Designed miniproteins, single chains, continued (4). Designs and how they scored, part 8

Each design is a single chain, and the fold is of that chain. pLDDT is the mean over its residues in the fold that is shown.

## One batch from the design tools (miniprotein)

Design m12245
Fold by ESMFold2-Fast:
Structure m12245 (fold): chain A 80 residues (1-80)
Amino acid sequence: PRTVVKIPKDVFPKIDFSKLIPPIEKKYNVVITPDPENNSLVVSGGSGENVKKAAEDLKKIIELIKNGLSTEEAVKKVLS
């Protein structure tokens, strides 16, 4: 199972991927690959439910970053 999470072009440069990707990968046992040319993240894993949940958490984190939170703050709020 695989899905793509789109990131708004103006939000992409605000994201610290080193702080975003490892916590989500660990929580859901998924692999997240940035696709900068398409302003997106590719989420893949053995479980469709975990891929979906990881994508939902990524969308929530991206929205918080768009609204002015740092990547670290947004990750803490969504993963707590």
Scores: mean pLDDT 85

Design m12246
Fold by ESMFold2-Fast:
Structure m12246 (fold): chain A 81 residues (1-81)
Amino acid sequence: SMSQSSQQGLQLVRQGQQALNQGDLDRALQLLNQARDLFLQYNPSYLPLVYRLLSDVYRQQGDFDLAQHYQQLSDDLLSQG
């Protein structure tokens, strides 16, 4: 069964993705950073999803260095194991 913390994290991801799709980049960052903190503590297997979305937010803000950094974190985790 999915833990309550993992369910809360996924809800934050969905809300963050909605904010990103609406162009509310500050709201997307807040929600995705909250999801990242939950997944770091309770379910790291969802971190690649959060890092990819953080990369998308930073790219839309024009912060290409941070966008590349988070994309690399996502790709590195997906290539492990």
Scores: mean pLDDT 89

Design m12247
Fold by ESMFold2-Fast:
Structure m12247 (fold): chain A 63 residues (1-63)
Amino acid sequence: PQGLLDVSLQTAVDRTQSGQLSVDQGVQLVNTSADWAISQGLDPDLVTQRRNDAVNQIRRLTS
């Protein structure tokens, strides 16, 4: 589950950077992946930290 979360978050960042996803779509994918990971029993604090890092990376891609 954690490995799948890490891959999903990285995929959201990579696809937003390549222009396959808009910033808003990338953030939505990150949030959906984080919610899924919590539902699979991952630590909510860990997932929230990873989500915030991925969202911040995506938001920096607009420069």
Scores: mean pLDDT 81

Design m12248
Fold by ESMFold2-Fast:
Structure m12248 (fold): chain A 92 residues (1-92)
Amino acid sequence: MFEKVPQAEADKLIAEAKAVFSPLVEAGLIDQSTLDSWLAKVATLDKISYELMKAMIESYKLKQAGRPDSEIEKLAEKIKPIVEKAKEIAEK
């Protein structure tokens, strides 16, 4: 359903994801291998992987800014179909 994204957009998102999630790796909250796996999927230029990463970054930023749970829930509801689709593809 989704087409590929431009390389420049993927590179920008990868840089943003590194900036946002590297502190979590340094704090031991996620493994470096987990982050590398997420970045590798975005690097394929797949729009589903791109949209999923973009939503994860936005969710984390909202949580860090102390925004109400309702905004996080709205974002989670928006990405739920993308997560399910990505999970189905990963298991095939």
Scores: mean pLDDT 69

Design m12249
Fold by ESMFold2-Fast:
Structure m12249 (fold): chain A 66 residues (1-66)
Amino acid sequence: AQEEADRAYERYMALADELVAKHKDDPVKAYQLAMFEAGQAAVDGSDAEEIGYHRAAQDLFARAKA
């Protein structure tokens, strides 16, 4: 369960890193897009995916704010 949540977290964070690499001129928008995609994936996901999403969303929000 925890391992599955950690895996989901890593997947969402990897997506954010890819989007930031593509949108170097607008990293805030890249993080917002990553959060949106993670949220969509979590809607039909397991409890582990939901936990992973919330952890990723908190970290992505912090990076977007910075």
Scores: mean pLDDT 72

Design m12250
Fold by ESMFold2-Fast:
Structure m12250 (fold): chain A 83 residues (1-83)
Amino acid sequence: SQAEVEEMLKEIERLLEEGLLSPESAELAKRIIEAISKGDLEKLREILEEMYKLAAEKSGKTLPKEEVEKIIEEILEEVKKSL
């Protein structure tokens, strides 16, 4: 529900204020929640691809593109079932 989305967003802001979450991570989390709440699977795909690229840059590890796409598709199918 919209109320649940608002509560999730408030929790992210609380974690950010307490220093438990970086501003960049908070922004990504908010974008994911909003995409899911709107049922915007294409936007969710874009955000997940961006997250993967950032994680790969920070860790110096890369998965093959096919594995990344498979993981993203599995996440999108689970979200779709929840809509």
Scores: mean pLDDT 74

Design m12251
Fold by ESMFold2-Fast:
Structure m12251 (fold): chain A 65 residues (1-65)
Amino acid sequence: KASLEAAAMILGIAGQLEGVVKSIEYKDDKLTVTLVGKDAEKSAEFAKQIKELGEKIGETEIKFE
């Protein structure tokens, strides 16, 4: 329910963050985003954006490499 729209928006954001996102996986109403080692402040800001959008999906997990 609206999860496809949220996932599409997240993919759009990831497309603007070259070298920042390693992988994005959406399965069983759970979104997992893996970020590469980079500026911790940029990682935190992106994680906040994904978490806010992921709240509409139901379950969101952010990982750092």
Scores: mean pLDDT 65

Design m12252
Fold by ESMFold2-Fast:
Order: C-alpha cells, then structure tokens, then sequence
Structure m12252 (fold): chain A 75 residues (1-75)
C-alpha cells in the first residue's frame, strides 16, 4: 500500500512535468502512465528520452530524476 502510493505519486510527478515541459497530449500521457504502471522500463525511457531532447538541460535533469524515482519506487 505505502509503496504503491509512493509509486503513484512519483508517476504523477513525471506526468506533470511532461505535460508542462514536453507538451504531451492526453494519449501520450496515458501511454507513459501505462508504461510505468506495467514496469515497461524500455518504453517509459524511450518516451521520456524523446521529449528530453527538446528541453533545456535543467528541465531534462529534473525529469530524469523524477523518472528514476518512479522506477525505483516500484522495485
């Protein structure tokens, strides 16, 4: 329960950052959430990495940290 809550909060953080900085559509957000929830690390990383290529380094680093936290919370 606690780990599930922490994972959900971490995923929500990634989704929020991607909406604000990457301009993700609702479909892209849903795809990203599903990738994290299913533990599809390769798909989640591919989606995030593609978006980060267009961002400034500080924003990319913040998103990278949030992604690591989301993946770690499910371990």
Amino acid sequence: SEKEKRAREAIDRVVRLMKEHAGFSDEEIEELREAFEKGDVEKANALVQKAMEKMDPETAEEIGRAVREALEARA
Scores: mean pLDDT 76

Design m12253
Fold by ESMFold2-Fast:
Structure m12253 (fold): chain A 76 residues (1-76)
Amino acid sequence: MEEAKKAAEEIIELMEKAREAYEAGDFETAEEYGKRAQKIAEEVPAAVPYAAALLAEKQGKLDLAKAFREKAEELI
């Protein structure tokens, strides 16, 4: 889980930076951050559902967060 958690946090940070760049009209920088996030997702498949769990938890969707965490654990 530790590698999946670290990778999930990196994906979230990269996606936030990509969104900020996209909103600023810097599509090249947004694409670069998006590609880096995709590469991490390919190397650590469990990171994607773990990132979804963290985002769901921030939104107060605890049942959804639990389901995503269980899926991340299944992939490890």
Scores: mean pLDDT 79

Design m12254
Fold by ESMFold2-Fast:
Structure m12254 (fold): chain A 89 residues (1-89)
Amino acid sequence: MEEARKLLNQAIELYKQGKYQDAIDYANQAVSLSTDPDLIAEALGIRAGAYYRLGKYQEAIKDVREMAELLNLPKEHVDKGIEWIRSKE
């Protein structure tokens, strides 16, 4: 669990630096090492943001949906966000 948090923190820092592919790689590792829904949701959020920045909108949408399920976000707000991302394809 603590190792997954370190990987997530690294993904966040790489994302801030504009290193989106590296951020995705570290977020993938954080997800694979964790069973904590809150940590997985944070990692999916960073990965979705990085996918969006790289123009990988389908991957971003998938991660947004999984993040929303883990966080129990209102479906109506999630669906609006997903439709907005789809409009960029």
Scores: mean pLDDT 81

Design m12255
Fold by ESMFold2-Fast:
Structure m12255 (fold): chain A 79 residues (1-79)
Amino acid sequence: MMMEIKVPDAEIYYEALKRAGISLSEEEIEEIEKNGKQAFKDLLIEKFGTAGAEFVRGLEELPPEKHEEVIEKLLNALK
């Protein structure tokens, strides 16, 4: 199914999580696909707390070149 209303930011988030070595469950992916960007943001905040909030904010507010820095900050917060 081809729909342009698919959340483009979801691809950036998936790539960032993949680079961080973090995998989402099938249930989590289904929730994001059904409810879009807000569900993904809420999920990351619930999963990682303040680190999740900073991760989402960084991906939304910073240019793509800075996304590696956002990933590093998340990884450091999980230690």
Scores: mean pLDDT 68

Design m12256
Fold by ESMFold2-Fast:
Order: sequence, then C-alpha cells, then structure tokens
Structure m12256 (fold): chain A 87 residues (1-87)
Amino acid sequence: EEIEKLLREAYAAYLRGDFFEAQRLRSKAINLAKERKEFDKYMEIEKKLRTEYNKILQELSTKMNQAKTFEEIDKARKEAAEKLEKL
C-alpha cells in the first residue's frame, strides 16, 4: 500500500540520518491519508512501523557505540535501513 510504503521509506530515512527526507516522506503519507479519509489506517501503520523502528534503532545505537570507524557507522546505518525496508 502507498501510505505504508511512504512511511516505511520515511523511517528508513530516519535510520540513515536523513531527517529532512524522512519528514518530507512522512508528511506526504499523512496528506495522502487525509485525502483518502484513511487517517485511522495511517495511525495503525504508523504504530506498527514505529515499534519496529524503535527496536532497530536500539540495535543500531548498540552497533554505533561499538564502531571504531566512520565506515562502520555508515554501514550499520545502511543495514538498519535495509532491515526496516524488508519488513
């Protein structure tokens, strides 16, 4: 679904540290939900994705604290984003 895809892409962008793109995509999802009068459905998807996002973010935070190089941090961020996108 389009709303779910936009929200998933938004949360993946948050994990990459691309906060501007994340906010843009999330706003697009909210506006689409309002246009379709599917805001309740948006909220259900948001809650599900936020739960998965928080779990992945906790794992990412642990990996970043253990990272010895910027390359390892960048790799961890990309892997976290991919994990969320595959859900």
Scores: mean pLDDT 83

Design m12257
Fold by ESMFold2-Fast:
Structure m12257 (fold): chain A 90 residues (1-90)
Amino acid sequence: MQVQVKVTTTVTQDGVTLTQTAVSAPQEAAVGDVVTVTATVENTGSSAMTVTVTVTVLEGDTVLATSAPVTATVAAGASKTLTVSATVQA
């Protein structure tokens, strides 16, 4: 039995837009596999903002893993690329 991996990336900050998300993840994952997500965040606000990115790995409706939050400061009008990893759990 192979698990279909779905990845959800969340950015929690007003005035920040997630412009691109690249997912480097197997379509099928075993327990102990690492899912890596690259997310590009754009700060459309007028001040530097701190953004938090979290990755959740799903099998259908079942949560297999949630990453630790990755926090970064993005300058006003700038974009920053963040890399977040989560390990698939049983």
Scores: mean pLDDT 67

Design m12258
Fold by ESMFold2-Fast:
Structure m12258 (fold): chain A 101 residues (1-101)
Amino acid sequence: SASEKAYERLIKALDELSKKAGVDLSPLKELYKEALENPDDEEKQKELVEKMKEIAKKIKEKLKAIDLSTLTPEEAKVLAMLLLLAGDEESAKKVLEFLRE
């Protein structure tokens, strides 16, 4: 139940970020589910991460459209993760620091 609740919270955070950023993040849900179903397949895990990085670049391009003050802590953590995947460590750090204010 804990893993199911964590997955549901991630899905909800992705849906809310999609609305706030104006980007369809639905493909990330399928990739994350596939990653959970294949935890011991290192080659598949690497392939899924590369696909997630391509989608994460889309949220990075729309970052300025996101009002960070409207994000829940969970949404902000998911956004920071996506920014790190997109190679934007500076923006990810700024999003995480916003959670501490």
Scores: mean pLDDT 79

Design m12259
Fold by ESMFold2-Fast:
Structure m12259 (fold): chain A 90 residues (1-90)
Amino acid sequence: KPSEEEINAEVWLALALISLAVLKISKGMTPEEARRGIELAVEQADKALEYGASPEEVAKVYRDASDIAREKGLTELAEELEKRAQEVEA
């Protein structure tokens, strides 16, 4: 049976992926609304990592968030998230 930590990691990772999926399919979001959604997804991914989620899975969330940020014109946030993805896989 999975530990509480394993369950928490999976739950937070799933929430991050759902948050990113919603952002990707949503049209008509302002850049500020997109930023808040990206920040939520990143916070959820950070929690997943804290509970022992795979660095590779978390890095993928950061990269997907970076792509969404770039698409929404949030270039500085996109660069920051790409760097975080590289660092977590190192």
Scores: mean pLDDT 83

Design m12260
Fold by ESMFold2-Fast:
Structure m12260 (fold): chain A 74 residues (1-74)
Amino acid sequence: MPTPMEVLGRTVTELDEMVRAGASPEELRELTRRGLEEIRRAAARHGVPQEELDGLVATLRDYGDGRIAEVEAA
């Protein structure tokens, strides 16, 4: 089972691949949403401190929002 950090890295890679493939903002929002849920589940399984979870969630949200904004501006 992946760690929260592994989920973050995988989701970031998938977002980058989707942007290169011409994915819509809606598809990027859905991938980001699923990644956030997976990070929360992984954190619960691994007993990750709330501060660490909050940082990982913020990182993925900010990255996803940035990628969505780039696609919307194109």
Scores: mean pLDDT 86

Design m12261
Fold by ESMFold2-Fast:
Structure m12261 (fold): chain A 68 residues (1-68)
Amino acid sequence: SEAVKSLSPELQEEVKEILARDPKNAASVAGAILVVMSDESVAPEVVNELAKQLLPSENPYEKFLELL
């Protein structure tokens, strides 16, 4: 989504590294979301949009990678 693409390149790389360490694991998705939530440059609305797109997904890991 456009909201995820608004993340800094450095934050996008950090999220990718978290997802890569534990592939296809819901815990990796949760960890990546927590990193995004903890970044002071990220608006709460971006986190809410991520939750809306990931929570109904049958594979939130793959969906998160597609949004990056």
Scores: mean pLDDT 72

Design m12262
Fold by ESMFold2-Fast:
Structure m12262 (fold): chain A 66 residues (1-66)
Amino acid sequence: SEEALALKNEGNEYFKQNNLEGAENAYSRALALKPDFAEALSNRGAVQFRLGNLDGAAEDYQAAID
């Protein structure tokens, strides 16, 4: 959906600015609309890895490659 894509792009902008909380929130909102959104899953995984949430990062990365 266009809304999920817009939220993923918003998350990407936060991630570039090192706003990890903003990025996580935006990607999670994108995934609420499109749970199989591989790009949002992998990008949220990267954010979780940087936040030290290794289990959450692993789950998102695994979901992205499924």
Scores: mean pLDDT 88

Design m12263
Fold by ESMFold2-Fast:
Structure m12263 (fold): chain A 84 residues (1-84)
Amino acid sequence: MSPEERKQLQLEALAALLIMAATVLGASEEALELVQKAAEAIVEGDLEKARELLEKAVEAAPEEVREEFRKLAERLLEKAEEIL
């Protein structure tokens, strides 16, 4: 694989992990929709948009999982920044 193809696959893997993790945490339908849009932004390399969407998703998530979701989102954004 080319270095560019490898970076794209890594971003796609992070996007998939984000969606799966939000689903497992029991995110609301509203939060999952925002997570899906954030995942698309990560794949496109638009980390500013991804961050904004993830902040909204965390606020839309049930209060019981909000802190864990926020930590996960921040960790995945940091990994995406390292890949780009």
Scores: mean pLDDT 81

Design m12264
Fold by ESMFold2-Fast:
Structure m12264 (fold): chain A 73 residues (1-73)
Amino acid sequence: DEKERQKKLQEQLKKIEELFKKIEEAIEKKASKEELEELVREYMEATPKTLTPEEVEKIKKNMIEAVLREAEK
């Protein structure tokens, strides 16, 4: 059902936002690269098949931007 699929997308987005916040906290706390890579992997694992290509790209872009901003500092 389309409505059930839409609901699943919303749940996935919420989960992705939570993982993204964890990544931001890890960066702020100067966590190890290993921790960051594991969090990124979980983030990617949570997103792939439930989201549309556009949503996946938007999430990847936001994530890359956040990482690059912190690295640039």
Scores: mean pLDDT 67

Design m12265
Fold by ESMFold2-Fast:
Structure m12265 (fold): chain A 84 residues (1-84)
Amino acid sequence: MINWDDVNESMVLMAESVGKTTGLEDSGKLFGKGIEEKHKGNKEKSLKLFAEGYELESKEAREKGDYKTAEENEALAKKYREKL
């Protein structure tokens, strides 16, 4: 069972961990901006930025041939888009 807060919290932890480990700078920037906008109370903008971050990670995973990670990130992006 995944609610909006659980997905968002997991994403913060993933962005921090993955950014330090894999150098996902572009998606990490989008997730960072999403967190900033959430703290400012801009929920819609935050959700959009998180969706864009997952969409970018999905694209990068596909370009590297990691289709499983691409599909997982695409599913997460859709969940954030559905909350808009």
Scores: mean pLDDT 68

Design m12266
Fold by ESMFold2-Fast:
Formats: sequence, structure tokens, C-alpha cells
Structure m12266 (fold): chain A 67 residues (1-67)
Amino acid sequence: SEELTLDELIEILRAEIERARENRDEATLRAAEAALEVVEIEKRTGDREEAERFFRERVEEVARAKA
């Protein structure tokens, strides 16, 4: 089994976003959109650590908005 490339992950996440939108599954939609942003940052910067920092900051922001 071969690991997925960043481009393949982006395509999978975009497909998941479309399914979540059609099913009106807000939680899955938000999770898939957040995951897509992280993968796109890794692709643009080539820096997985930067992508991980973005993900953590985004999770913290969502938690603060919910509180």
C-alpha cells in the first residue's frame, strides 16, 4: 500500500466537503474544511510543522468561539 500524496488528500477532502454539504452535516463539513486548509498550507510551504501549528491555532480559535 502506498501513502497518499498531498494532491490525493486534497481531492479526497474536497469530495468529503461536497458530501457533507449535500447531507447538511455541519460538523463533518467544518472538520473536512479545517483538514483541507492544513493540507493546503503544507503543500504551499512544504512545512508540515507550520501546517500543524495552523491546525492547533484553528482548533483553539473554534474552542474560544464556542465558549
Scores: mean pLDDT 72

Design m12267
Fold by ESMFold2-Fast:
Structure m12267 (fold): chain A 98 residues (1-98)
Amino acid sequence: SSLVSLLQSLIKNVDEIIKLQDKLKNSKLTPDEKKKLQLKIEIQKGVVMVGLAVMLTVLEKEGAPQEVIDLIRKAADAVEKGDLETAKEYLEKAIELL
């Protein structure tokens, strides 16, 4: 399924943001290194948010179950709030229902 492949790609992108957040929290970073990591996190969040918006458009046009649409919306809200672990859980649940 092309939708499952897109969701798997989005999960991989979320995993990369989680790794960047872990570096930000656990490293003895200089202020410049911290700013660079924060910028990378924001850019990658933007990429994921665009991907989720495309996913919602496709799901709505194909008449996907409301439960799947709600999970993708919850994932988008979690990404915006920086809760990437929760976003990943919602995306994995969406795959189970497709």
Scores: mean pLDDT 88

Design m12268
Fold by ESMFold2-Fast:
Structure m12268 (fold): chain A 100 residues (1-100)
Amino acid sequence: SDNLVQIQTLQQLIDLIRNDAFSRMDPSLLRVFRAHQNIFPFPDQTLNSLAALFVLGARNRHNPQVDAFVTQQYWRIVNYNMGPNQVIDYYNRQIDDILS
């Protein structure tokens, strides 16, 4: 039962990434990462920084200077701290390990 929930969560994350959730700045990514930090070992500081950027972006999307800053910092976190392609490959391997 617990393995089924874990597989479903990993598949949900893979589907989000394949649907360009990173490019869309989808807060569902943060929700999944925070709910399952035992599977997704991103540091709390990284997740809290991402959450702060989502809040700042949502409140200030029509301010060009703030929007540019949020976009720049978001992609810095994603590219250097999360690595979208490595994340997909990592979680596909975790699913394979659970099924083995």
Scores: mean pLDDT 69

Design m12269
Fold by ESMFold2-Fast:
Structure m12269 (fold): chain A 81 residues (1-81)
Amino acid sequence: MLSKEELLEEIRKLFDEFLSLSDEERAKVLSKALNRPDITPEEAREYAERLKKNLEKSLEELSKLSTEVQQMLLDYERQFL
């Protein structure tokens, strides 16, 4: 099992990967995650901007969670990427 610090790093990498995608690729990821095949590149860009703005706060909150909960979140997000 990954350490708490390693889990947070992997979650950050998933967010960074999502943020590094093109608007078209982000739209495909969000379509799968939200079960909405009609997500436009523009909507995906807006989602990425909101995620980027809240990223540090989200990571700070995640750092307070148990290793088990962090692993569950990582596994959940991996199914959509």
Scores: mean pLDDT 69

Design m12270
Fold by ESMFold2-Fast:
Structure m12270 (fold): chain A 68 residues (1-68)
Amino acid sequence: EFQEQIDEEVKQALSEIYVALAKLALQRGDKEGAIEMAKKAIDINNSLSHPDQTIIDEAKKIIEEAEK
């Protein structure tokens, strides 16, 4: 279905955007913002029919770096 396909593509794009925002927050020293954005990326990606493990792993690395 057209709408279901668009929703999946939008969710994937949003998860990628949140990972990028988490990286930016981490680079700026905003550890709390980095963790929040990375968790949002994981939650969105997990709602996909086929979660992208690369995005999940990247978001988890950001959380680990931010928690140091």
Scores: mean pLDDT 81

Design m12271
Fold by ESMFold2-Fast:
Structure m12271 (fold): chain A 86 residues (1-86)
Amino acid sequence: MIDRERLQQEVDYSVQMIKLAVELTVAKNKGDEDKAKEYEKELAILAAEEMALVQGASLEEVREFLRKQGLEEEADAVLERIRERL
């Protein structure tokens, strides 16, 4: 079901993800592996938030996604923040 507020949230997340993807591409082109990994991590966290808050994914699905991204140590903090906003 489409509503205006959900579409606005989806657009806002998409804009943030695009900005991070640009920064990631720039870092990779410069050979800055540490900076590239940092941006990949931020992009994965943002994607996890979008999955829960916009797409309605369960907290279990978000935890699984974060584990697959190698963000197990950040998972509990991210999930707690998402839970507070649900």
Scores: mean pLDDT 79

Design m12272
Fold by ESMFold2-Fast:
Formats: C-alpha cells, structure tokens, sequence
Structure m12272 (fold): chain A 61 residues (1-61)
C-alpha cells in the first residue's frame, strides 16, 4: 500500500466526520481546508501520522 492511498483514506474519513459535525455550508469550506492540508503535508514530506494530527486539529477548530 502506498502513502498516497493512506492519506486519501484519511482525507475521506475526515470529510465524512465533517459532514456529521457541521452544517452543509460549513463542511464545504472544511473539505477544501482538509484537502489542502493533506496535499501540502504530502508535498512537504510529512508523515501520515503528522497529516492525521493536522486533520484532527481542523475538525476540532
């Protein structure tokens, strides 16, 4: 399994969590932030665990 596949799974899970926690208007902005955070982390060479932690922070804030 590739790191890209694992990151894609984390992004999908974060989006599904956002849909349950926020209104439709709020989660649309949150989807963009989640995607940008994951892509940026991957490009910067962050670990899957670091990317996961950043996504968790987005969902709490």
Amino acid sequence: MSEVEEISRLVREAIERAKKLFTPQEYKELIDKIDRTAVRGYIEGKSVEEIKAELEKILKE
Scores: mean pLDDT 76

Design m12273
Fold by ESMFold2-Fast:
Structure m12273 (fold): chain A 84 residues (1-84)
Amino acid sequence: GAIIDDLDKLLEEAEQAIDQGQTDLAIDLLFEALDLLKKISNLEIKQEYLDKLLELALKVLKKTTNPNRAIALLLQLLGEKLDL
């Protein structure tokens, strides 16, 4: 549906931002993706996208010079995983 299409686009844009060293932009896009993820009712689909967001959040954490926002994102993603 539209949420999944928007989520896929945000994840693609976040990956591109990470690859270009735009880590703050990537974090902003991943927080937007997390807000969309919270609206997914199908647990299997939610788990798939949660794993994708976790991988990208870890990737941005390894590349950023300011880890605080990336750590906050990871903690929120872990919280969502505990709700599954």
Scores: mean pLDDT 87

Design m12274
Fold by ESMFold2-Fast:
Structure m12274 (fold): chain A 68 residues (1-68)
Amino acid sequence: VREEVKEKLREAARKLGETVSDEEIEKAVEALEKVTEDEEVLELAELTENQDVEALQELLDEIRKRLE
């Protein structure tokens, strides 16, 4: 799951034209694991697979909000 989410995040960033470091990807995955339920992690993986960039961004924003 973690490795898969990490890979999907890299792919999504690439498609968005973003240059994201391996360290930033790791940090994002760690943040997700800290504040998300298993269900939310699965949802993230599903959204990245469907290439729904808008929904993925919204979910990430919500998770970041919880970290603050």
Scores: mean pLDDT 62

Design m12275
Fold by ESMFold2-Fast:
Structure m12275 (fold): chain A 94 residues (1-94)
Amino acid sequence: SAALRQALRLLEFGILLLRHLAAQGLVPEDLADELVARLRAIAATLRETGDLELAIQQLEALVSELEARHPEHRGVIAFLRALLADLRRLRAQS
């Protein structure tokens, strides 16, 4: 599926960007490592199941958890919300 390939590319881009931001000191390394692990798990499940709705639900849960635990990290929250919006758009076009 084209939508599944695009969703995986978006998740992979998000992982690379989080790592880059941590390397530049813009995101704490421990938080970036946690988020990278969570996005990798979502991407792995998406590759195995093809279930874009499940990937969206998992990312929604991650955003909610991050907002509750780390509300001060507004830039990271906004980034993950943008990623979530992109995945929701892909679902709507599928």
Scores: mean pLDDT 88

Design m12276
Fold by ESMFold2-Fast:
Structure m12276 (fold): chain A 107 residues (1-107)
Amino acid sequence: SKVEETLERIKKLAEEKGLEVIVIDLNKMSPDEALKKLEEAKERAEKEGKKLAVIIKRSSEYRLSKEQQDKYRELVNELVDLGVLVVELTEDDSEVELERRLAAVEA
């Protein structure tokens, strides 16, 4: 799929920039597992000084409770504040939206 192709290209570009890449595929895990992975990424960025890229892939049908959505957004914002490159991909993203996300990583 174009989303998978974009994910692979973003991963390669981030690795070429010397970033360690963490992929969180929300379609393959529970909300609690996803939140735990985001917390682990935050701890690695804070404690180990690692340069990280976090790529989050989700289905348009994936739903979080309000509390889980609030926690998810809080963790994503904290990762961005720590200088982590965070890229969110949705399976229903248009080709133009995917190209825009890719361009943001290339800059």
Scores: mean pLDDT 79

Design m12277
Fold by ESMFold2-Fast:
Structure m12277 (fold): chain A 87 residues (1-87)
Amino acid sequence: NVEKAEEHLKKMHEALAAGDYKAAIEHLEKAYEALKKAYGESPVFEAGYLYLLGQIYEAAGDKEKAAELFAKAKELAEANKEEIEKL
């Protein structure tokens, strides 16, 4: 459900601020799962998930993995531009 996704996103940001990257990833995954349960699978939500995951890896110092995740997020967003425009 959306409310549960928002709660997990808040906890993800709190974990990031604390430098707890493992907790941040766990909460992000739970938020994405909650969104999939509420709306079904969507390239838009997947792109958002990958982008946020990239930010966590960048903050953790894994620049290579972050760049890879950002590239995947951009690819999904570009490939599904028509659907994104309707949101």
Scores: mean pLDDT 81

Design m12278
Fold by ESMFold2-Fast:
Structure m12278 (fold): chain A 87 residues (1-87)
Amino acid sequence: SLASSHLAAGYLLLVAADIDPENAAEYIRGFVESFLKARELGAPPLSKEEAERIIKTLRDYLAKYDLSPEDRALVEEVIKWLEEERK
């Protein structure tokens, strides 16, 4: 589905942040945009295991990369969303 395609693209961008760290902020922002678009298009909630893996990755990236306050807030919002869904 289109929603699944956006979600897949977002995950590839998260991987790209680790491979090309000089551009990590742009990849992480791209992930957030793709993730939110996937949810807008009706992507189902992630499994608890998948949500926990993504939360860990995003928290590690917040600690590792110097993100703008705006990008940091967007990442923290996605983490909060996933934390609620994993319950």
Scores: mean pLDDT 82

Design m12279
Fold by ESMFold2-Fast:
Structure m12279 (fold): chain A 94 residues (1-94)
Amino acid sequence: MPSPEEKARAFMEEFLALMDALADAPTEELLAAALGKVREFMEEFDVPEEETERWLAEMREAVARAKSHEEARRQIELWAAWVVGWALDRVKAR
């Protein structure tokens, strides 16, 4: 089985590839795909549903504040990286 660090690296690689594939999609579609992928990662890392929903809500709010498609994508990528880092720290603390 891959290590938590290897899983996180693989997730970020797949996540960024997904964002690139959806680069021309509407912001709402890009966000929906991103939230789904982050939720899947959080479930794999045994993050409680309540914590997962809090992170996803913050990502939605950050994207809602974005003033361009490029800014929305940047916020999605930054929040995904922060969530991954937080989940890794959580696993290492167990």
Scores: mean pLDDT 82

